# Designs tried in a protein design run: designed miniproteins, single chains, continued (3). Part 27

Each design is a single chain, and the fold is of that chain. pLDDT is the mean over its residues in the fold that is shown.

## One batch from the design tools (miniprotein)

Design m8912
Fold by ESMFold2-Fast:
Structure m8912 (fold): chain A 97 residues (1-97)
Amino acid sequence: AEEAERKKKVEEIRSQMMKKIDALVDRVRNARERLEAEEEAHKLFEQVIQKEGELAKAALNALHDELLERAKKQNPVHRSTYESIALTLQYLVGQAA
């Protein structure tokens, strides 16, 4: 069914984005690196929105919830980084596709 195909594509986008964000957060050791990771995450979100359009918006909404859940299990530095990235994502998805 078309709906099942859309859900599969959305999940694939979410999963790939989550892996990229995890890689960015893993390298954060201090406040300056955190700002760099937030800027790189912002660019990744803009790129996926441009490439995938409406499917990206659905995937990023699902990613937002996953980022907040993942943050709960992290050390304080990584937790703050995930939470800041989630706020950036919420802003971007709320403003446009």
Scores: mean pLDDT 82

Design m8913
Fold by ESMFold2-Fast:
Structure m8913 (fold): chain A 70 residues (1-70)
Amino acid sequence: SAAAKKEQLKKHANEVAAKTNEWMREAMLQEGERKSAELAGKSPEDAEAARKKYEDIVQQLDRFAELNRK
């Protein structure tokens, strides 16, 4: 039925969202390291701030992923 089809699409969308969050986590971690390294030669303070900002984003993504795995 149309209702069952919509329910399956919703489950698939949730699965795609979970994988997207995992990809974003890895991308944010890599970008944070790259940005920090790029700034390290110009502004050590900004480099550290960038590292902490991206680490915080990764921690938030990890927390959401843990909640979604329930």
Scores: mean pLDDT 77

Design m8914
Fold by ESMFold2-Fast:
Structure m8914 (fold): chain A 100 residues (1-100)
Amino acid sequence: MGILSGGLAGEVGGGIARIGRAVGVVSGDPAGGARSALRGAEIGLESAKEGKSVEGARGAVDGARSAVELARRGGDRELQERAERVLREAEELLRELEAE
């Protein structure tokens, strides 16, 4: 819980939402795109947990949703299951933060 942690969580959340969108639009490699979106969502989720950032949690949800869709298109079941887990965790965090 520091000023840098709180500010970084919001910025990372916004970046992940943009990354998920860009990967969905421009990626010619669905599996590679899914890995990138999932990594971004995992980082954003961790930052949102630390900073208790609604914006960060929302960005993590967007990134994880993009990862699920790209993993499905790539046919990577393990990556899809991992992305679905991160999506669930991000959605749960978002609900908790919005309930406060």
Scores: mean pLDDT 71

Design m8915
Fold by ESMFold2-Fast:
Structure m8915 (fold): chain A 85 residues (1-85)
Amino acid sequence: VREDVLRALERLARIKRLAEEGERNRDEALLREAAALARAGREEFGALAKEYEAQGDLRLAELYRTLAAQFEAALAEVEALLARL
């Protein structure tokens, strides 16, 4: 497994922990940190997906597109939590 993929999974796990803690404690700063990490992940892996698609590496493009979609979903959940504060 590529190191960037492992770091993506670690970042997704961190976003989940920050979101759960922020929701439990009504801590806007933790939720904003989770949202920032989710946005950064979406941008990074979305860009990688486009790069590998342009190179004809459809398997890596699909992998990075899936990771970008997971960060996008995490961002949407965190933004919904922020809106409920």
Scores: mean pLDDT 87

Design m8916
Fold by ESMFold2-Fast:
Order: structure tokens, then C-alpha cells, then sequence
Structure m8916 (fold): chain A 118 residues (1-118)
């Protein structure tokens, strides 16, 4: 069982609006995956800003999960204005394993935002 804090940081050349849509979809996918595994996800902090022409998304989540290996996070791309926007969730599984090793701890995950024009 884990109870801890995930700090997620994403940087992209995409717009702040694209970052927000991708983050919202990612958070919902994470909530669904955790709920299926008997866990919970609570958003503590959510910020999306622009710095040096890049969109930066930072999210702090309080999470509980009985078995970190049981959570399968599947993020569906968001289609808007002729483009698909998604977040790569590959780093999340490793972060959950680290939280399981350090109960009540905090783990930072950096990831990528992917944008594909249709």
C-alpha cells in the first residue's frame, strides 16, 4: 500500500490550452486506473504557465494505492481543432514503485506532451 505525493512536471512547445486539455485527460485517466485498483487520486495543486515560449504544467497529487503494480494508466488522446494532444504516462509506473518503497514520501515525475496535427 502506498500513500504519498506525486509531483508531475511537463514541458512542451505546445500551447497552454493544449497542456491544460492533456493534463485534465491524464488526471482523469489516473483517477480511473487508481479507482479500479482500489486507490484514490486527489489534486492538491494545478498550475499551467508559459515560460520562454514553452508551456509548463505542474500538478501535485495525493495518492493512495494498495498495489502500485495493479494500476494501468491508459491516456486517450484529446481531439480538438484538428489535432490530437496526449501526455506520455511512461514515467508514472516507476514513480508509483518509488512511493511503495518510501511510504508517505514524495516523488517527482517529468514527462512529455505529444501533439499530432490531423
Amino acid sequence: MIEGTLKLKFTSDASVEDMKEALDAFIEALREAFARAGGTVEVIDYKVEEKDGKAIGTVTLRVTLPDPAAARVEVKPVEKDGKLVSIDAGGIQRALEELAANPGGEVEVEGDLQVKKL
Scores: mean pLDDT 75

Design m8917
Fold by ESMFold2-Fast:
Structure m8917 (fold): chain A 87 residues (1-87)
Amino acid sequence: SALEEAEKLAQKALEIFKKLFSEEEVKVVEEILQDALRLAREGRSADEILAEARRRLQEAYKAGKISREAVTYLEVALGEMARLLEE
């Protein structure tokens, strides 16, 4: 299913983040990805999920919790997840 593919993509993205970024950045990424998957399980639209994830990501970046490089990587992952959920 689209949800199963999105969950697998999120898990793969999180493993890549664990190799490239700090534990604090990984925690932020994990929380954003987990929230996105929760909204997907609740039947929220891909557009709503992407908008909420981007809002949380911008808040974390402005708070200095995540680097610009990590933001760029997560934006790519979120875009791919949204694409999988568009049906």
Scores: mean pLDDT 86

Design m8918
Fold by ESMFold2-Fast:
Structure m8918 (fold): chain A 89 residues (1-89)
Amino acid sequence: SMEGERVYEELKEAFERGDEEKLLEIVERALNSGKEEHKRAVVEFIEEYAEKLSIETIERLGRLSGKLKGELGERAQKALLRAYLRKAA
């Protein structure tokens, strides 16, 4: 959807600038919106970019993703765990 694409684009732009604080702000806003398309865009971003983020940001995303339920929550947690393990090795 257009709304999901917009959230994904905002996350990608923050990542490309190295602005991980802004990235976390966008994630928190999207997860608190109550909109499934926003939550899905966050999960898709995490699946693609988590391994490129700092360990601190991965940990903070892990805490924020606790708000996700079901399949989206499982997908986010799996991607974040993989990213954490690859960076901690």
Scores: mean pLDDT 87

Design m8919
Fold by ESMFold2-Fast:
Structure m8919 (fold): chain A 88 residues (1-88)
Amino acid sequence: DFAAQKAAAEAVAAELIAALKALPIQVLRDELIAAGFTEVADWDDQEVLDYVKKLVKEAIDASIAKYKTLTPEQKYTLELLLKVVEAI
């Protein structure tokens, strides 16, 4: 039942948005540095957040563009992830 799966996914997305908004930006900065993005050490919190949002959005957009045969469920999941990124 896609309608039930959609409702469950929306509930999880709301919880994830709340958790991400509560996440200290320093944790994101430290993870980016560990991943090789050492330049973020000198950035302010807003620059770090904007960069993370950009990377996630570009990855989602690339996934949508590459897979024209995505199912309705897969498309909905990617759209929901974009909403999560935009909300934080």
Scores: mean pLDDT 72

Design m8920
Fold by ESMFold2-Fast:
Structure m8920 (fold): chain A 77 residues (1-77)
Amino acid sequence: SLDDQLTRLREFLEEVADKAAAVADEETKAELEELKERIRELTDQVLAGDFSAVPELEETTRRLIELAKEAGVEIET
């Protein structure tokens, strides 16, 4: 279901953010924590039926993945 997919996406992104934060500098760690919190808020909005949050969720996800890759985290699609 969509709810299951969103829950899995959120869990995956939180794990990626935590792995990246473990090896990142202090400024990057702070940004990763902000992105992690924003993904949580946006995912909650979509789960509540507010699909206007989807574009920002996609952009926030892209930014988090970009920072994690820059930190050297292996991300499998």
Scores: mean pLDDT 83

Design m8921
Fold by ESMFold2-Fast:
Structure m8921 (fold): chain A 85 residues (1-85)
Amino acid sequence: SDEEKERLLLRILSADNDAAIARAARELGRLLGVDLPPELALRFGRLVQEHPEIAAELLRARSGAELVAVVGRYDPELAAELAKL
């Protein structure tokens, strides 16, 4: 749901350590049908922290393909790795 995605995005944005970032990012990925390994979950979560505007685009994402497309606008290398999942 949009409320669940919003809560997870806020958890990523407010997280103060790598484990918390990766956990929230992995749960968000799961909602969009993507099983993020811990390293990619951390990289994705950090990207969201670096670009808070990406959170609004992720709230509209409904699939892993849409998540990859949003990530690709900010980090094409990370998007290429996510596309292999």
Scores: mean pLDDT 86

Design m8922
Fold by ESMFold2-Fast:
Structure m8922 (fold): chain A 78 residues (1-78)
Amino acid sequence: DYIEKLTNFVLENLSSLVTLSLGDRFHQRVLDDELRKILDENNVPKELHDKIIEHVKQILIDLYNGKIKESEIYSKIS
């Protein structure tokens, strides 16, 4: 299940991924590549990649701003 794999990846790398999400275009590209790799390894259709990546980036920003809790990441990705 890609949702579980993506959630575990985010939780295990949370501080780094938040930092990348707040960074410049280079840092955003690194984040895009890491998330896209997880989606590719889990056979997620390529047409969904950009939407899922944008959604995960928003989750990281909301987490940084205290709008959501770490415990909510799975439900937000789902």
Scores: mean pLDDT 85

Design m8923
Fold by ESMFold2-Fast:
Structure m8923 (fold): chain A 118 residues (1-118)
Amino acid sequence: MGEPVVQRSAPVTLTLAEGETGSVTFEFVNPLPTEATASVAVTARNTGTGRAEVTAKVYVNGKLVAEKSAVVGEGETVTLNLSAVVKPGDKVTVEVTVRALEGDVTVEVSVAVTFTPV
């Protein structure tokens, strides 16, 4: 009893020219009948020739609780790890913003959330 529950998004690809910004939002709900730690892993893979900044923001019921950023270069993959404490039925919103810093970027974004009972 008390096993973690993992929820995963389908991947979303953002194709951006230099100086452009794109965002994607993913939504999850705590399926556990108890309070949980939501461990959020945002994976961004750049298959383009440019360099991008990836910013992940985690909201619980519309309140910003965590934010991280990283730069992803040509052919690189970055994973941003964030966490939040959530109650039963709480909505976890993960907003990922990609900004093309140099050249053309193609960034594939996916999110996994692990709900661990506390």
Scores: mean pLDDT 89

Design m8924
Fold by ESMFold2-Fast:
Order: sequence, then structure tokens, then C-alpha cells
Structure m8924 (fold): chain A 82 residues (1-82)
Amino acid sequence: SSMEREEVLRETALALRAIGLEEDILLEMEKKYKAGETTKEDVEKVKKRGDEVNKQVLALLKNRDIAGLEALVKELEAELEK
């Protein structure tokens, strides 16, 4: 039971990390928009992608796919570095 609880906490932490990274990506895009470096349409596209990421996180949590959550976190970290 302790290993199951540890896995649930890890899944939850990865899910929150993915959501937080997508929020950071949106904030960086909003910053670029205010600086005149991107368009309002590009900001709206990032917002829509955020909705898709949230749906993906929920699906991965439902399936207890810890490897999928880790992969998503790495993908979002790479996107934030652009």
C-alpha cells in the first residue's frame, strides 16, 4: 500500500508540474505579446493548446501512466526553453 501511495503522489506531482509549465508557457507568450514580439492570435493558440494539455494530463492520470506524465513534463520543459 505504501508503494501505491508513493506512485499516486508522484503522479499528482507530475500532473501539477505539467499544468504549471503550460501556465509558464502562456505567461511567456503574454510577455512577448506585450513586447510586440507576437500576435494575439498566437496567444490564443497557446491558450487552446493549454486546454489540450489539461485534457491529456487528465487522461494520463486516469490511466495511471506515470511514464506518459514524465514525457509530457519533458516536452513542456523543452517548449519553455524556446
Scores: mean pLDDT 85

Design m8925
Fold by ESMFold2-Fast:
Structure m8925 (fold): chain A 68 residues (1-68)
Amino acid sequence: SKAEELLKEAEEYLKRGKETGNIDDFIKAVEKAREALRLSTDPELREKARQILNEAVKLIEEYLKKKK
């Protein structure tokens, strides 16, 4: 489904951001995870998307805190 594709893209962007330290990858992970949540009512997919969203947001906040 489209939601499953978006979840996979969110996972890939999150992984890329962790490897590169590029904030844009974390922002893309948030965007894809939010869209997956919008399109899906599947509890398991929604839980995975929320976990990715929460982790990516935390990493963005940590990045911004270091960039004083």
Scores: mean pLDDT 84

Design m8926
Fold by ESMFold2-Fast:
Structure m8926 (fold): chain A 77 residues (1-77)
Amino acid sequence: KLEELIKKMKEAVEKKDPVGVSNAAREIARYLKKQGKKEAAEKVYNLGTKMAHAVASGNLDEAKKLLEEIEKIVKEV
């Protein structure tokens, strides 16, 4: 469920896999939309896109910060 999707996203960042990051973020956003959490879904989608770009460009510090923001949003909804 949501915890599994966060775990997949974290693993994708650790493996420096921008496609995996993007896929995990989209799945989290879709899940949140289905739960009626539209604002959270939009934020996760946007942050996930930025995180995938950061991973692709080798900016791991930025990717880590964006991951922390997504985790906080997900745990607070």
Scores: mean pLDDT 83

Design m8927
Fold by ESMFold2-Fast:
Structure m8927 (fold): chain A 76 residues (1-76)
Amino acid sequence: MAEVRALAASADPELQARGIALLKDADPAVRVAAALGLARSPDRERARAALSELVEDEDISVANAARKALAELEKQ
C-alpha cells in the first residue's frame, strides 16, 4: 500500500497517472491508499478532479478517504 500512495503522490506525470488509475481498482483498500496519496500530490488541480469523482464511491471507507484528501488539498 505504501507503493500505491507513492505513485499517487508522485510529481512524475506518468507515475501519478498510474496512481490515479488505482482509484478505479477492484480492491477498496487500494482505492483508499490511492486517494490518500493524491492528497500529497503537487498537481493539486488534477488530484482534486480525480478525488471529486471518488467521493461518491460505493465503499464508505473510500468515500471518506476521498473527502479527507480533498480537505487536505484545499489547505495547501
Scores: mean pLDDT 75

Design m8928
Fold by ESMFold2-Fast:
Order: C-alpha cells, then structure tokens, then sequence
Structure m8928 (fold): chain A 71 residues (1-71)
C-alpha cells in the first residue's frame, strides 16, 4: 500500500506542489478553476493507476469517496 501510494505521489508531486503554491498565494481562486485543477490531478493519478492494479484499487476507493463529498 505505502509503496503503491508513493509511486503515485512521486509522479504527481511536482504538479501538486505547483498547484498548492498557486492556491496559497490566491485563496480566493474561483471554484471553477479549483475544479479544473482537481480534474487534472485525477487524470494524472488515473494514468498511473491504469498501469498498476494495486494502485487502481486505491484510486477507485478514493475517487468514490470524493464523488460522495461532491454531492
């Protein structure tokens, strides 16, 4: 689990850091822009997960929970 999650984190960490820096500098960023950033992050995570069945299961669970949060 830890190793699989580490692989995902390594792949998207630079992008996540850039996004967090931008959001920290502008906390009033519109919801639509935040949503675009979230979608791009999901896209990258799914791309990594598609190549690794163990990661795919973790991603499916996380995305299902996020969908519930969005409702």
Amino acid sequence: LQAAWERVAERIRPFMLAVQQQLAANPNTPASVRQQMREEIRRRILEVARADPAVLELVREALRREEEDRA
Scores: mean pLDDT 68

Design m8929
Fold by ESMFold2-Fast:
Structure m8929 (fold): chain A 96 residues (1-96)
Amino acid sequence: TKTLKEALQLLDKYVQGDSLVIPPELQSAVETVSKKSKFYKGQGRLAVLIASLLLKAGFSEEDIKRLLPLLVRGLVPVLTAEIVEIIINDVKKALE
Protein backbone atom coordinates (compact mmCIF):
# COMPACT_ATOMS: atom_id res chain seq x y z
CA THR A 1 0.00 0.00 0.00
CA LYS A 2 1.40 3.37 -1.11
CA THR A 3 1.17 6.54 1.02
CA LEU A 4 0.48 10.18 0.10
CA LYS A 5 4.09 10.96 1.15
CA GLU A 6 5.45 8.38 -1.35
CA ALA A 7 3.27 9.87 -4.13
CA LEU A 8 4.46 13.42 -3.32
CA GLN A 9 8.12 12.27 -3.26
CA LEU A 10 7.66 10.69 -6.71
CA LEU A 11 5.99 13.81 -8.16
CA ASP A 12 8.74 16.07 -6.73
CA LYS A 13 11.18 14.39 -9.18
CA TYR A 14 9.12 15.76 -12.10
CA VAL A 15 8.46 19.30 -10.78
CA GLN A 16 10.02 22.17 -12.76
CA GLY A 17 9.01 25.55 -11.32
CA ASP A 18 5.21 25.63 -10.95
CA SER A 19 4.46 22.68 -13.26
CA LEU A 20 5.04 18.95 -13.75
CA VAL A 21 7.34 17.94 -16.63
CA ILE A 22 6.03 15.09 -18.78
CA PRO A 23 8.82 12.47 -19.15
CA PRO A 24 9.45 11.53 -22.82
CA GLU A 25 8.26 7.91 -22.38
CA LEU A 26 4.82 9.14 -21.18
CA GLN A 27 4.44 12.03 -23.67
CA SER A 28 2.52 10.02 -26.32
CA ALA A 29 0.18 8.38 -23.76
CA VAL A 30 -0.64 11.70 -22.01
CA GLU A 31 -1.33 13.43 -25.37
CA THR A 32 -3.54 10.52 -26.56
CA VAL A 33 -5.67 10.58 -23.38
CA SER A 34 -5.83 14.42 -23.31
CA LYS A 35 -7.49 14.40 -26.77
CA LYS A 36 -10.33 12.00 -25.74
CA SER A 37 -12.48 14.52 -23.81
CA LYS A 38 -12.77 18.18 -22.76
CA PHE A 39 -12.61 16.83 -19.18
CA TYR A 40 -8.89 16.12 -19.85
CA LYS A 41 -8.07 19.83 -20.26
CA GLY A 42 -6.57 22.07 -17.54
CA GLN A 43 -6.92 20.30 -14.15
CA GLY A 44 -8.16 17.16 -15.96
CA ARG A 45 -4.89 17.05 -17.95
CA LEU A 46 -2.99 17.37 -14.65
CA ALA A 47 -4.99 14.40 -13.28
CA VAL A 48 -4.05 12.34 -16.40
CA LEU A 49 -0.36 13.25 -15.99
CA ILE A 50 -0.30 12.39 -12.26
CA ALA A 51 -2.20 9.11 -12.83
CA SER A 52 0.28 8.20 -15.64
CA LEU A 53 3.29 8.89 -13.39
CA LEU A 54 1.80 6.86 -10.51
CA LEU A 55 0.90 3.89 -12.78
CA LYS A 56 4.40 3.87 -14.34
CA ALA A 57 5.93 3.91 -10.81
CA GLY A 58 3.96 0.81 -9.80
CA PHE A 59 1.12 2.35 -7.77
CA SER A 60 -1.98 0.12 -7.78
CA GLU A 61 -5.37 1.25 -9.10
CA GLU A 62 -6.65 1.16 -5.49
CA ASP A 63 -3.79 3.45 -4.36
CA ILE A 64 -4.47 5.87 -7.23
CA LYS A 65 -8.25 5.98 -6.48
CA ARG A 66 -7.38 7.00 -2.90
CA LEU A 67 -4.49 9.40 -3.69
CA LEU A 68 -5.49 11.24 -6.90
CA PRO A 69 -8.17 13.47 -5.25
CA LEU A 70 -5.57 14.48 -2.63
CA LEU A 71 -3.04 15.41 -5.35
CA VAL A 72 -5.41 17.39 -7.66
CA ARG A 73 -7.25 19.79 -5.34
CA GLY A 74 -8.99 21.69 -8.17
CA LEU A 75 -10.93 18.52 -9.11
CA VAL A 76 -11.91 17.26 -5.62
CA PRO A 77 -15.71 17.79 -6.20
CA VAL A 78 -15.48 15.84 -9.53
CA LEU A 79 -12.88 13.11 -8.75
CA THR A 80 -15.29 10.41 -7.61
CA ALA A 81 -14.05 6.78 -7.51
CA GLU A 82 -15.89 6.20 -10.84
CA ILE A 83 -14.16 9.16 -12.56
CA VAL A 84 -10.72 8.12 -11.23
CA GLU A 85 -11.36 4.58 -12.55
CA ILE A 86 -12.17 6.02 -16.02
CA ILE A 87 -8.91 8.06 -15.93
CA ILE A 88 -6.90 4.96 -14.89
CA ASN A 89 -8.46 2.83 -17.66
CA ASP A 90 -7.85 5.51 -20.34
CA VAL A 91 -4.20 5.89 -19.23
CA LYS A 92 -3.63 2.10 -19.10
CA LYS A 93 -4.98 1.70 -22.67
CA ALA A 94 -2.75 4.55 -23.92
CA LEU A 95 0.32 3.00 -22.22
CA GLU A 96 -0.24 -0.33 -24.04
Scores: mean pLDDT 75

Design m8930
Fold by ESMFold2-Fast:
Structure m8930 (fold): chain A 96 residues (1-96)
Amino acid sequence: TKVVTVTQVVIRVETESEEDADRVIEKAKELAEKNKALLHYSVRKGDDGREVEITLIFRSPEAGAQAKAELEKMVKEDKRVLKYEVETRQALMAGD
């Protein structure tokens, strides 16, 4: 019954191919894993494998904001990315 506030960062990316999507996922994972405040990481692919949704959960708003900025820069600079959206929101999680 302890509840903690976490920061969720969701990145949605559309690419031309499943191979390009997999490369974006790998880059995002490497960036996220450098952040010690990362609590959770999950990935969903669309039916054609070209669209991906990456969900990252961080223990603080500051860590989430930093991750959002780094992820936006990565996808903006990657020419294989056709479209992207990055959202940051607060979420509640059950604490230990």
Scores: mean pLDDT 79

Design m8931
Fold by ESMFold2-Fast:
Structure m8931 (fold): chain A 75 residues (1-75)
Amino acid sequence: SATEERLRELGRRLLELVLRNLDHPDWVQSLSETATAQGDRIADAYDQGEAALQQAVDEFERVLDELEKEAEALA
């Protein structure tokens, strides 16, 4: 589905973000905690139905966009 394809792409972006910032281990730890919280929200939303899942995926994308901007400031 389109939602599954979006989730796969967001997961790839997250992995790339981690790999690019391994020289900032404290920030990567914070990112890992944020990613875990977002994963929990997506899992909970999956049980609530398609509309809830779409909202959780939209929120994860927004959070990932902010994390990517934050990483640019680490230089």
Scores: mean pLDDT 84

Design m8932
Fold by ESMFold2-Fast:
Structure m8932 (fold): chain A 84 residues (1-84)
Amino acid sequence: MDAEMEREITLAMAYILRGVVRAISDVLSPADAESIVATTRRLVEKDPSIEPLARETLLLAREKALASGSPDQPAVLAILDRAL
């Protein structure tokens, strides 16, 4: 039961992170990209079954970075691509 509850919490955190990334209307900074990568990695370490959801979150962040055209875009893409 405790292991199942921990898995449910980890899955909920993964969905929350994806939702936050989807809701970002502002430009992603390199610090935001590092934070997304670190958080997805920690969640996958807790439950490897969420790896597809973590990958979807990273791909969503990458798409937002590509659409932004900001001066930081190359740095953000380099951070995300290393995690993919």
Scores: mean pLDDT 79

Design m8933
Fold by ESMFold2-Fast:
Structure m8933 (fold): chain A 85 residues (1-85)
Amino acid sequence: GFDEALDRAAEAAAALPDRELAELLLRAIEAARAGDGEAMEEALAEAGRLAEERGKVEELRAALAAIQEVFKAHAAVLEAAVAAS
């Protein structure tokens, strides 16, 4: 379900070579799992700022795109389940 999608998103975040960026994305994913939108937004804002400071915006963008693909796949599964009802 949604937890499995979050686990896959966490794998994509952990694949980032920059450990601090990976840790911020993992913090955002764990905040999302807990339903804490404020903590998620704070972690993503810190990740964006750190990526700009280190010239790693494209690296962060690629990781976010991979995470977004996981959630799109999960949404498609939910839509198929509703259609089958």
Scores: mean pLDDT 78

Design m8934
Fold by ESMFold2-Fast:
Structure m8934 (fold): chain A 81 residues (1-81)
Amino acid sequence: SIEDLLKELIEILSDESASRDEKLAALRKAKTELEKYPDDPTARAAAQLIDEFIEAAPSLSDEQFEQAVKTLAEFLRSLLE
């Protein structure tokens, strides 16, 4: 389900032991899966947030990336409430 996909993604993004490359790979995979559900408003909102993050990510330091990832995880969590 979309909820299970987002919960798994949020767990990876919130894992301080996961590398930047692992988090980016998880985000790209999640975006591809979410794009299979174009009529679902939660999937569309999540895909947009992820796309914007991926576009911005190359400009971030590792510290800025980790802070931005935590913020993204909170936004994704809010979509499940």
Scores: mean pLDDT 86

Design m8935
Fold by ESMFold2-Fast:
Structure m8935 (fold): chain A 81 residues (1-81)
Amino acid sequence: MYLLLVTLKPDADTAAVAARAREIAAATPGVLAVQAFTDPRGRPVIAVYAESRETAERVGEALRAALPDEVEAVHLLEIED
């Protein structure tokens, strides 16, 4: 399994970005879950869980392209079951 962590800028509309991430995920086969949360520093983060690295990368690219002013960084992690 792969986890895509999308860190948002502090002034980002977290609800709007989360809604967009869920729309992209619904259109992308192999996405398992989308969660929005706040990191220990108070920064909004969107987590996308995907079956494959390719699926996670596609979601990350689509979200960054759709909301370039809202997305600060994207990190891709492999999670072993």
Scores: mean pLDDT 81

Design m8936
Fold by ESMFold2-Fast:
Structure m8936 (fold): chain A 65 residues (1-65)
Amino acid sequence: SEMERLAREALLASLEKRLAEIAGDAELAKRVFEQFVRMAELAGFREIAEELRRLGEERVAALEA
């Protein structure tokens, strides 16, 4: 869906902006990803929610390394 594509772009842009404000805090990054996953799930975008969960695991692991 074009609407889902636009929603994904908007969510990823908002996520990156918020992560930049938090700057390397792994615990805050976990909470931000959890928040965006919840938003995607509530909107019915399950595939986007799964993508965000995976990206969150990767990002947090990198910050904890």
Scores: mean pLDDT 83

Design m8937
Fold by ESMFold2-Fast:
Parts: sequence; C-alpha cells; structure tokens
Structure m8937 (fold): chain A 68 residues (1-68)
Amino acid sequence: VLEEARKIAEEKLPGKEEAVEHLTKAAEAALAGDGLEAQRHFAEAAIASGDPEAALKAAGEILKLVAS
C-alpha cells in the first residue's frame, strides 16, 4: 500500500520530491489512524508541489487506496 501510494505521488507530481515525501507520510499517518497528521502532510505536499490541483488529485487517489 505504501509503495503504491508513493508511485501515485511520483506519477502525479514528477520531480517534486518534497511533495512526494509528504504524500507518502500522509499515507503512513492515514494507515496508522492519525487523521490530523495525514491532513498536515497533505497540506504540506500541496504547498511544496507548486501545483495544488495535481497534489489534491494525488491525495484523493491515495486516500481511496488507503480506505480500501
């Protein structure tokens, strides 16, 4: 699941390593049941990406993956 989440982040935000790391940490926090930590990392990914629309799309796909 975490490897799949990282792959989604890399595909949606190519070359945005800081944003990808935050999305991966958000997935880890969500899997651990820490919704507040997950939200913080999603927000940091959007800021680091410089492309909040792509970051939001990646976050949505990752959340769907984690929720399954």
Scores: mean pLDDT 79

Design m8938
Fold by ESMFold2-Fast:
Structure m8938 (fold): chain A 70 residues (1-70)
Amino acid sequence: MEERLAALREAIGILNEAIKAGKMTPEQRQAVRDALLRAGVSEKEADRIVSLPAEEQLKIVERMAEELEG
């Protein structure tokens, strides 16, 4: 559980950086995808999430982290 939560928090950090910069690099998108896979998200779902705008990705990942913390 803690390792999955740490991966989601890593993804949140990357997404916040991308949002502040006003752009998401391919490397940032890949890093978020890899973090989601480590958090136990399926490849299909991870690919779906990282195809969304960074702000929408952040909402989904924050909700996942909240569900693991609660």
Scores: mean pLDDT 84

Design m8939
Fold by ESMFold2-Fast:
Structure m8939 (fold): chain A 66 residues (1-66)
Amino acid sequence: SSSEQEEIDKLMKQTDEAFRNNDIDGLKETYQQLLDLYFRTQSDYAGQALAYAGRKLAELLRRQRE
């Protein structure tokens, strides 16, 4: 639905902002919201957004450990 796409787009923007700010906690929060949305909807777009957020979170966690 259009409202679902808008929610995903908002979470993607929040993911990019958290990544830009090196905000691991903020990115974990947006990742969890995308995960919950994906489990509720099973939409391909939500799955793609979840994968994107997961890659960004993995990169921040990698930087923190180095």
Scores: mean pLDDT 86

Design m8940
Fold by ESMFold2-Fast:
Formats: C-alpha cells, sequence, structure tokens
Structure m8940 (fold): chain A 79 residues (1-79)
C-alpha cells in the first residue's frame, strides 16, 4: 500500500516534469509510513486530478488523460 502510494506520487511528479530520485522516494516512503495510508492515497489522487486540470487548461490533452487515469488508479487502491 505505502509502496504503491510512493510509486503513484513518483508518477505524478514525473508528469509534472520533476522525477523523484531514489533518495526522494525513500524520504517520501518514510513520511508516508507515519500517516494513515488512506489519507495519503487520497492526497495523491487529489494531486493527480489537480494536475489533470492544469494540463487541460494548458491544452495538453494527452498528459491530462494520463493524470486522470493515475487518479483513478490510486482511488482503486483505496477501495
Amino acid sequence: LIDEAVEAAARVAELAGRPLDEAERAELREAMSTAPPEEVLQAVADAARLLAEVFEAQGDAEKAAQARALAEEVEALRA
């Protein structure tokens, strides 16, 4: 669950143009281990949906679709 949340957050960062390195992923995993997993997944899904809206506003339909799909994938992990 936490590993899936870290990977989803890393994919959001990659879509935003700032890929996480291994040290950043480790720090994020540690931070997420101290928070309720369901709240972390919700925050990642919300970030992905916000990113989709930003890409739509910029006219990048492909990245908007990728961000929306990522939000749906993260929400499925929460269910």
Scores: mean pLDDT 77

Design m8941
Fold by ESMFold2-Fast:
Structure m8941 (fold): chain A 107 residues (1-107)
Amino acid sequence: ELEKKLEEVIEKYRKTKKLPEDTPDEVIREELKERVAKLLKEAEEWIANHELSEAEKLGLELLEAARNNDWERAEALKKELIEKGYMTEEQVDAAITLAQLIAELLK
């Protein structure tokens, strides 16, 4: 499932950027990896210079738990975020999927 989601992201990126059909998946993976690394660095710099709300703190903990395959912690954080009204179930599931895709891409 996760690998299938990553393949869908690669294909969408190829089409969106109008890359040649014969552009290897490895080339697209490396380009996505570089972009994700840049975004993570920018996010870390923003976090270091910004006072986080409880919602932002819990959201970041959820992403970290999901990236590290800490599913017990991810499930607990999902429940807390939904119960406190900070995120919907769909938003939490999307965030977990994104974190898993980032972790898979960075391997």
Scores: mean pLDDT 79

Design m8942
Fold by ESMFold2-Fast:
Structure m8942 (fold): chain A 88 residues (1-88)
Amino acid sequence: KVAELEAELQEATKALLEAIRAGDVAAARAALARAEAALDALAELEPERRLLLEAGKAALGAWVAEAEGDLAKAAELRARAEALAAEA
């Protein structure tokens, strides 16, 4: 199950980056939702990785917010990702 979630996270992250590069904000949001679901499921199975997984979730969210033109939300999510990663 963990290996399947890691594979889904990798595929969702790739899809998210491709969507952002293409300027397809709707596809980027859909890929983010997939990545967030995989990260949340991984955090339940591997609680010791929770802070790093939450940092990853915030970092991916920041990229999508920036692509949507919401620079304030992107800055907030980047700060959250840095704080969570530093605590991990």
Scores: mean pLDDT 85

Design m8943
Fold by ESMFold2-Fast:
Structure m8943 (fold): chain A 87 residues (1-87)
Amino acid sequence: SIEEAKKLAEELEKKAKETKDLELRQDYVALVSALAKIYAHQGKLEEAQELADKLGLSEQEKQTILNADEEQVEQAKELIKEIKEKL
């Protein structure tokens, strides 16, 4: 579920800060951006903006997420599924 993915993202951010692991930080950003892309493509802009704001991304990165195309959304869905299964 989306709520579970949000909690996972928060945990990944915390672990990345504690361990200073750049790979965990990348996974966190990838997961949250994937969620935001799915919401934006479906017209759920409020949820997409909330997720993008949590990332502390640049304006260019936020615009890319909010304007995600069909291929990017397909990849985002697959990524979320894979990350959830690894839990």
Scores: mean pLDDT 76

Design m8944
Fold by ESMFold2-Fast:
Structure m8944 (fold): chain A 94 residues (1-94)
Amino acid sequence: SPIEKTMETLLANLRASRDDPRLLAGEVQFLVQAAKELFEDPRVSKEEQLAFLERAIAELEEAIEHYADDPALVAYLREQLEELKRLKEELEKE
């Protein structure tokens, strides 16, 4: 599916950017925006949206752990993580 391929590409790009904090921040921003767009797309099922959000949250939590010694980056990543968790909570309530 085009959606599944897009999700896999976004997650792969996030993993590939792990050692470049500037690139990682940009990929995280793109991932969060894609999650919001998927939330608003009536062609994407709730199950597909939840699956993407769960994987995105897990990848972002791993990135936060990897950069534990960079408090400024961790603060930014945690703000993005809370946005993804908020989207997941909204989906679970609907």
Scores: mean pLDDT 82

Design m8945
Fold by ESMFold2-Fast:
Structure m8945 (fold): chain A 52 residues (1-52)
Amino acid sequence: MFTLTGGAQAYRDRLFDEMVRDAGVTDEEREELRKLPESIRIRKLTEKMAAK
């Protein structure tokens, strides 16, 4: 049912970039977030957006 391709990875990367932009995080914070597991990364970005 699921097909894992470069497209799926590109979509996730784009989504992350959009969330980073919306959350207003710095370049340093963005790189630190990239090192975290995806679930934790999304949670932290969501919390930053909610704090606005």
Scores: mean pLDDT 71

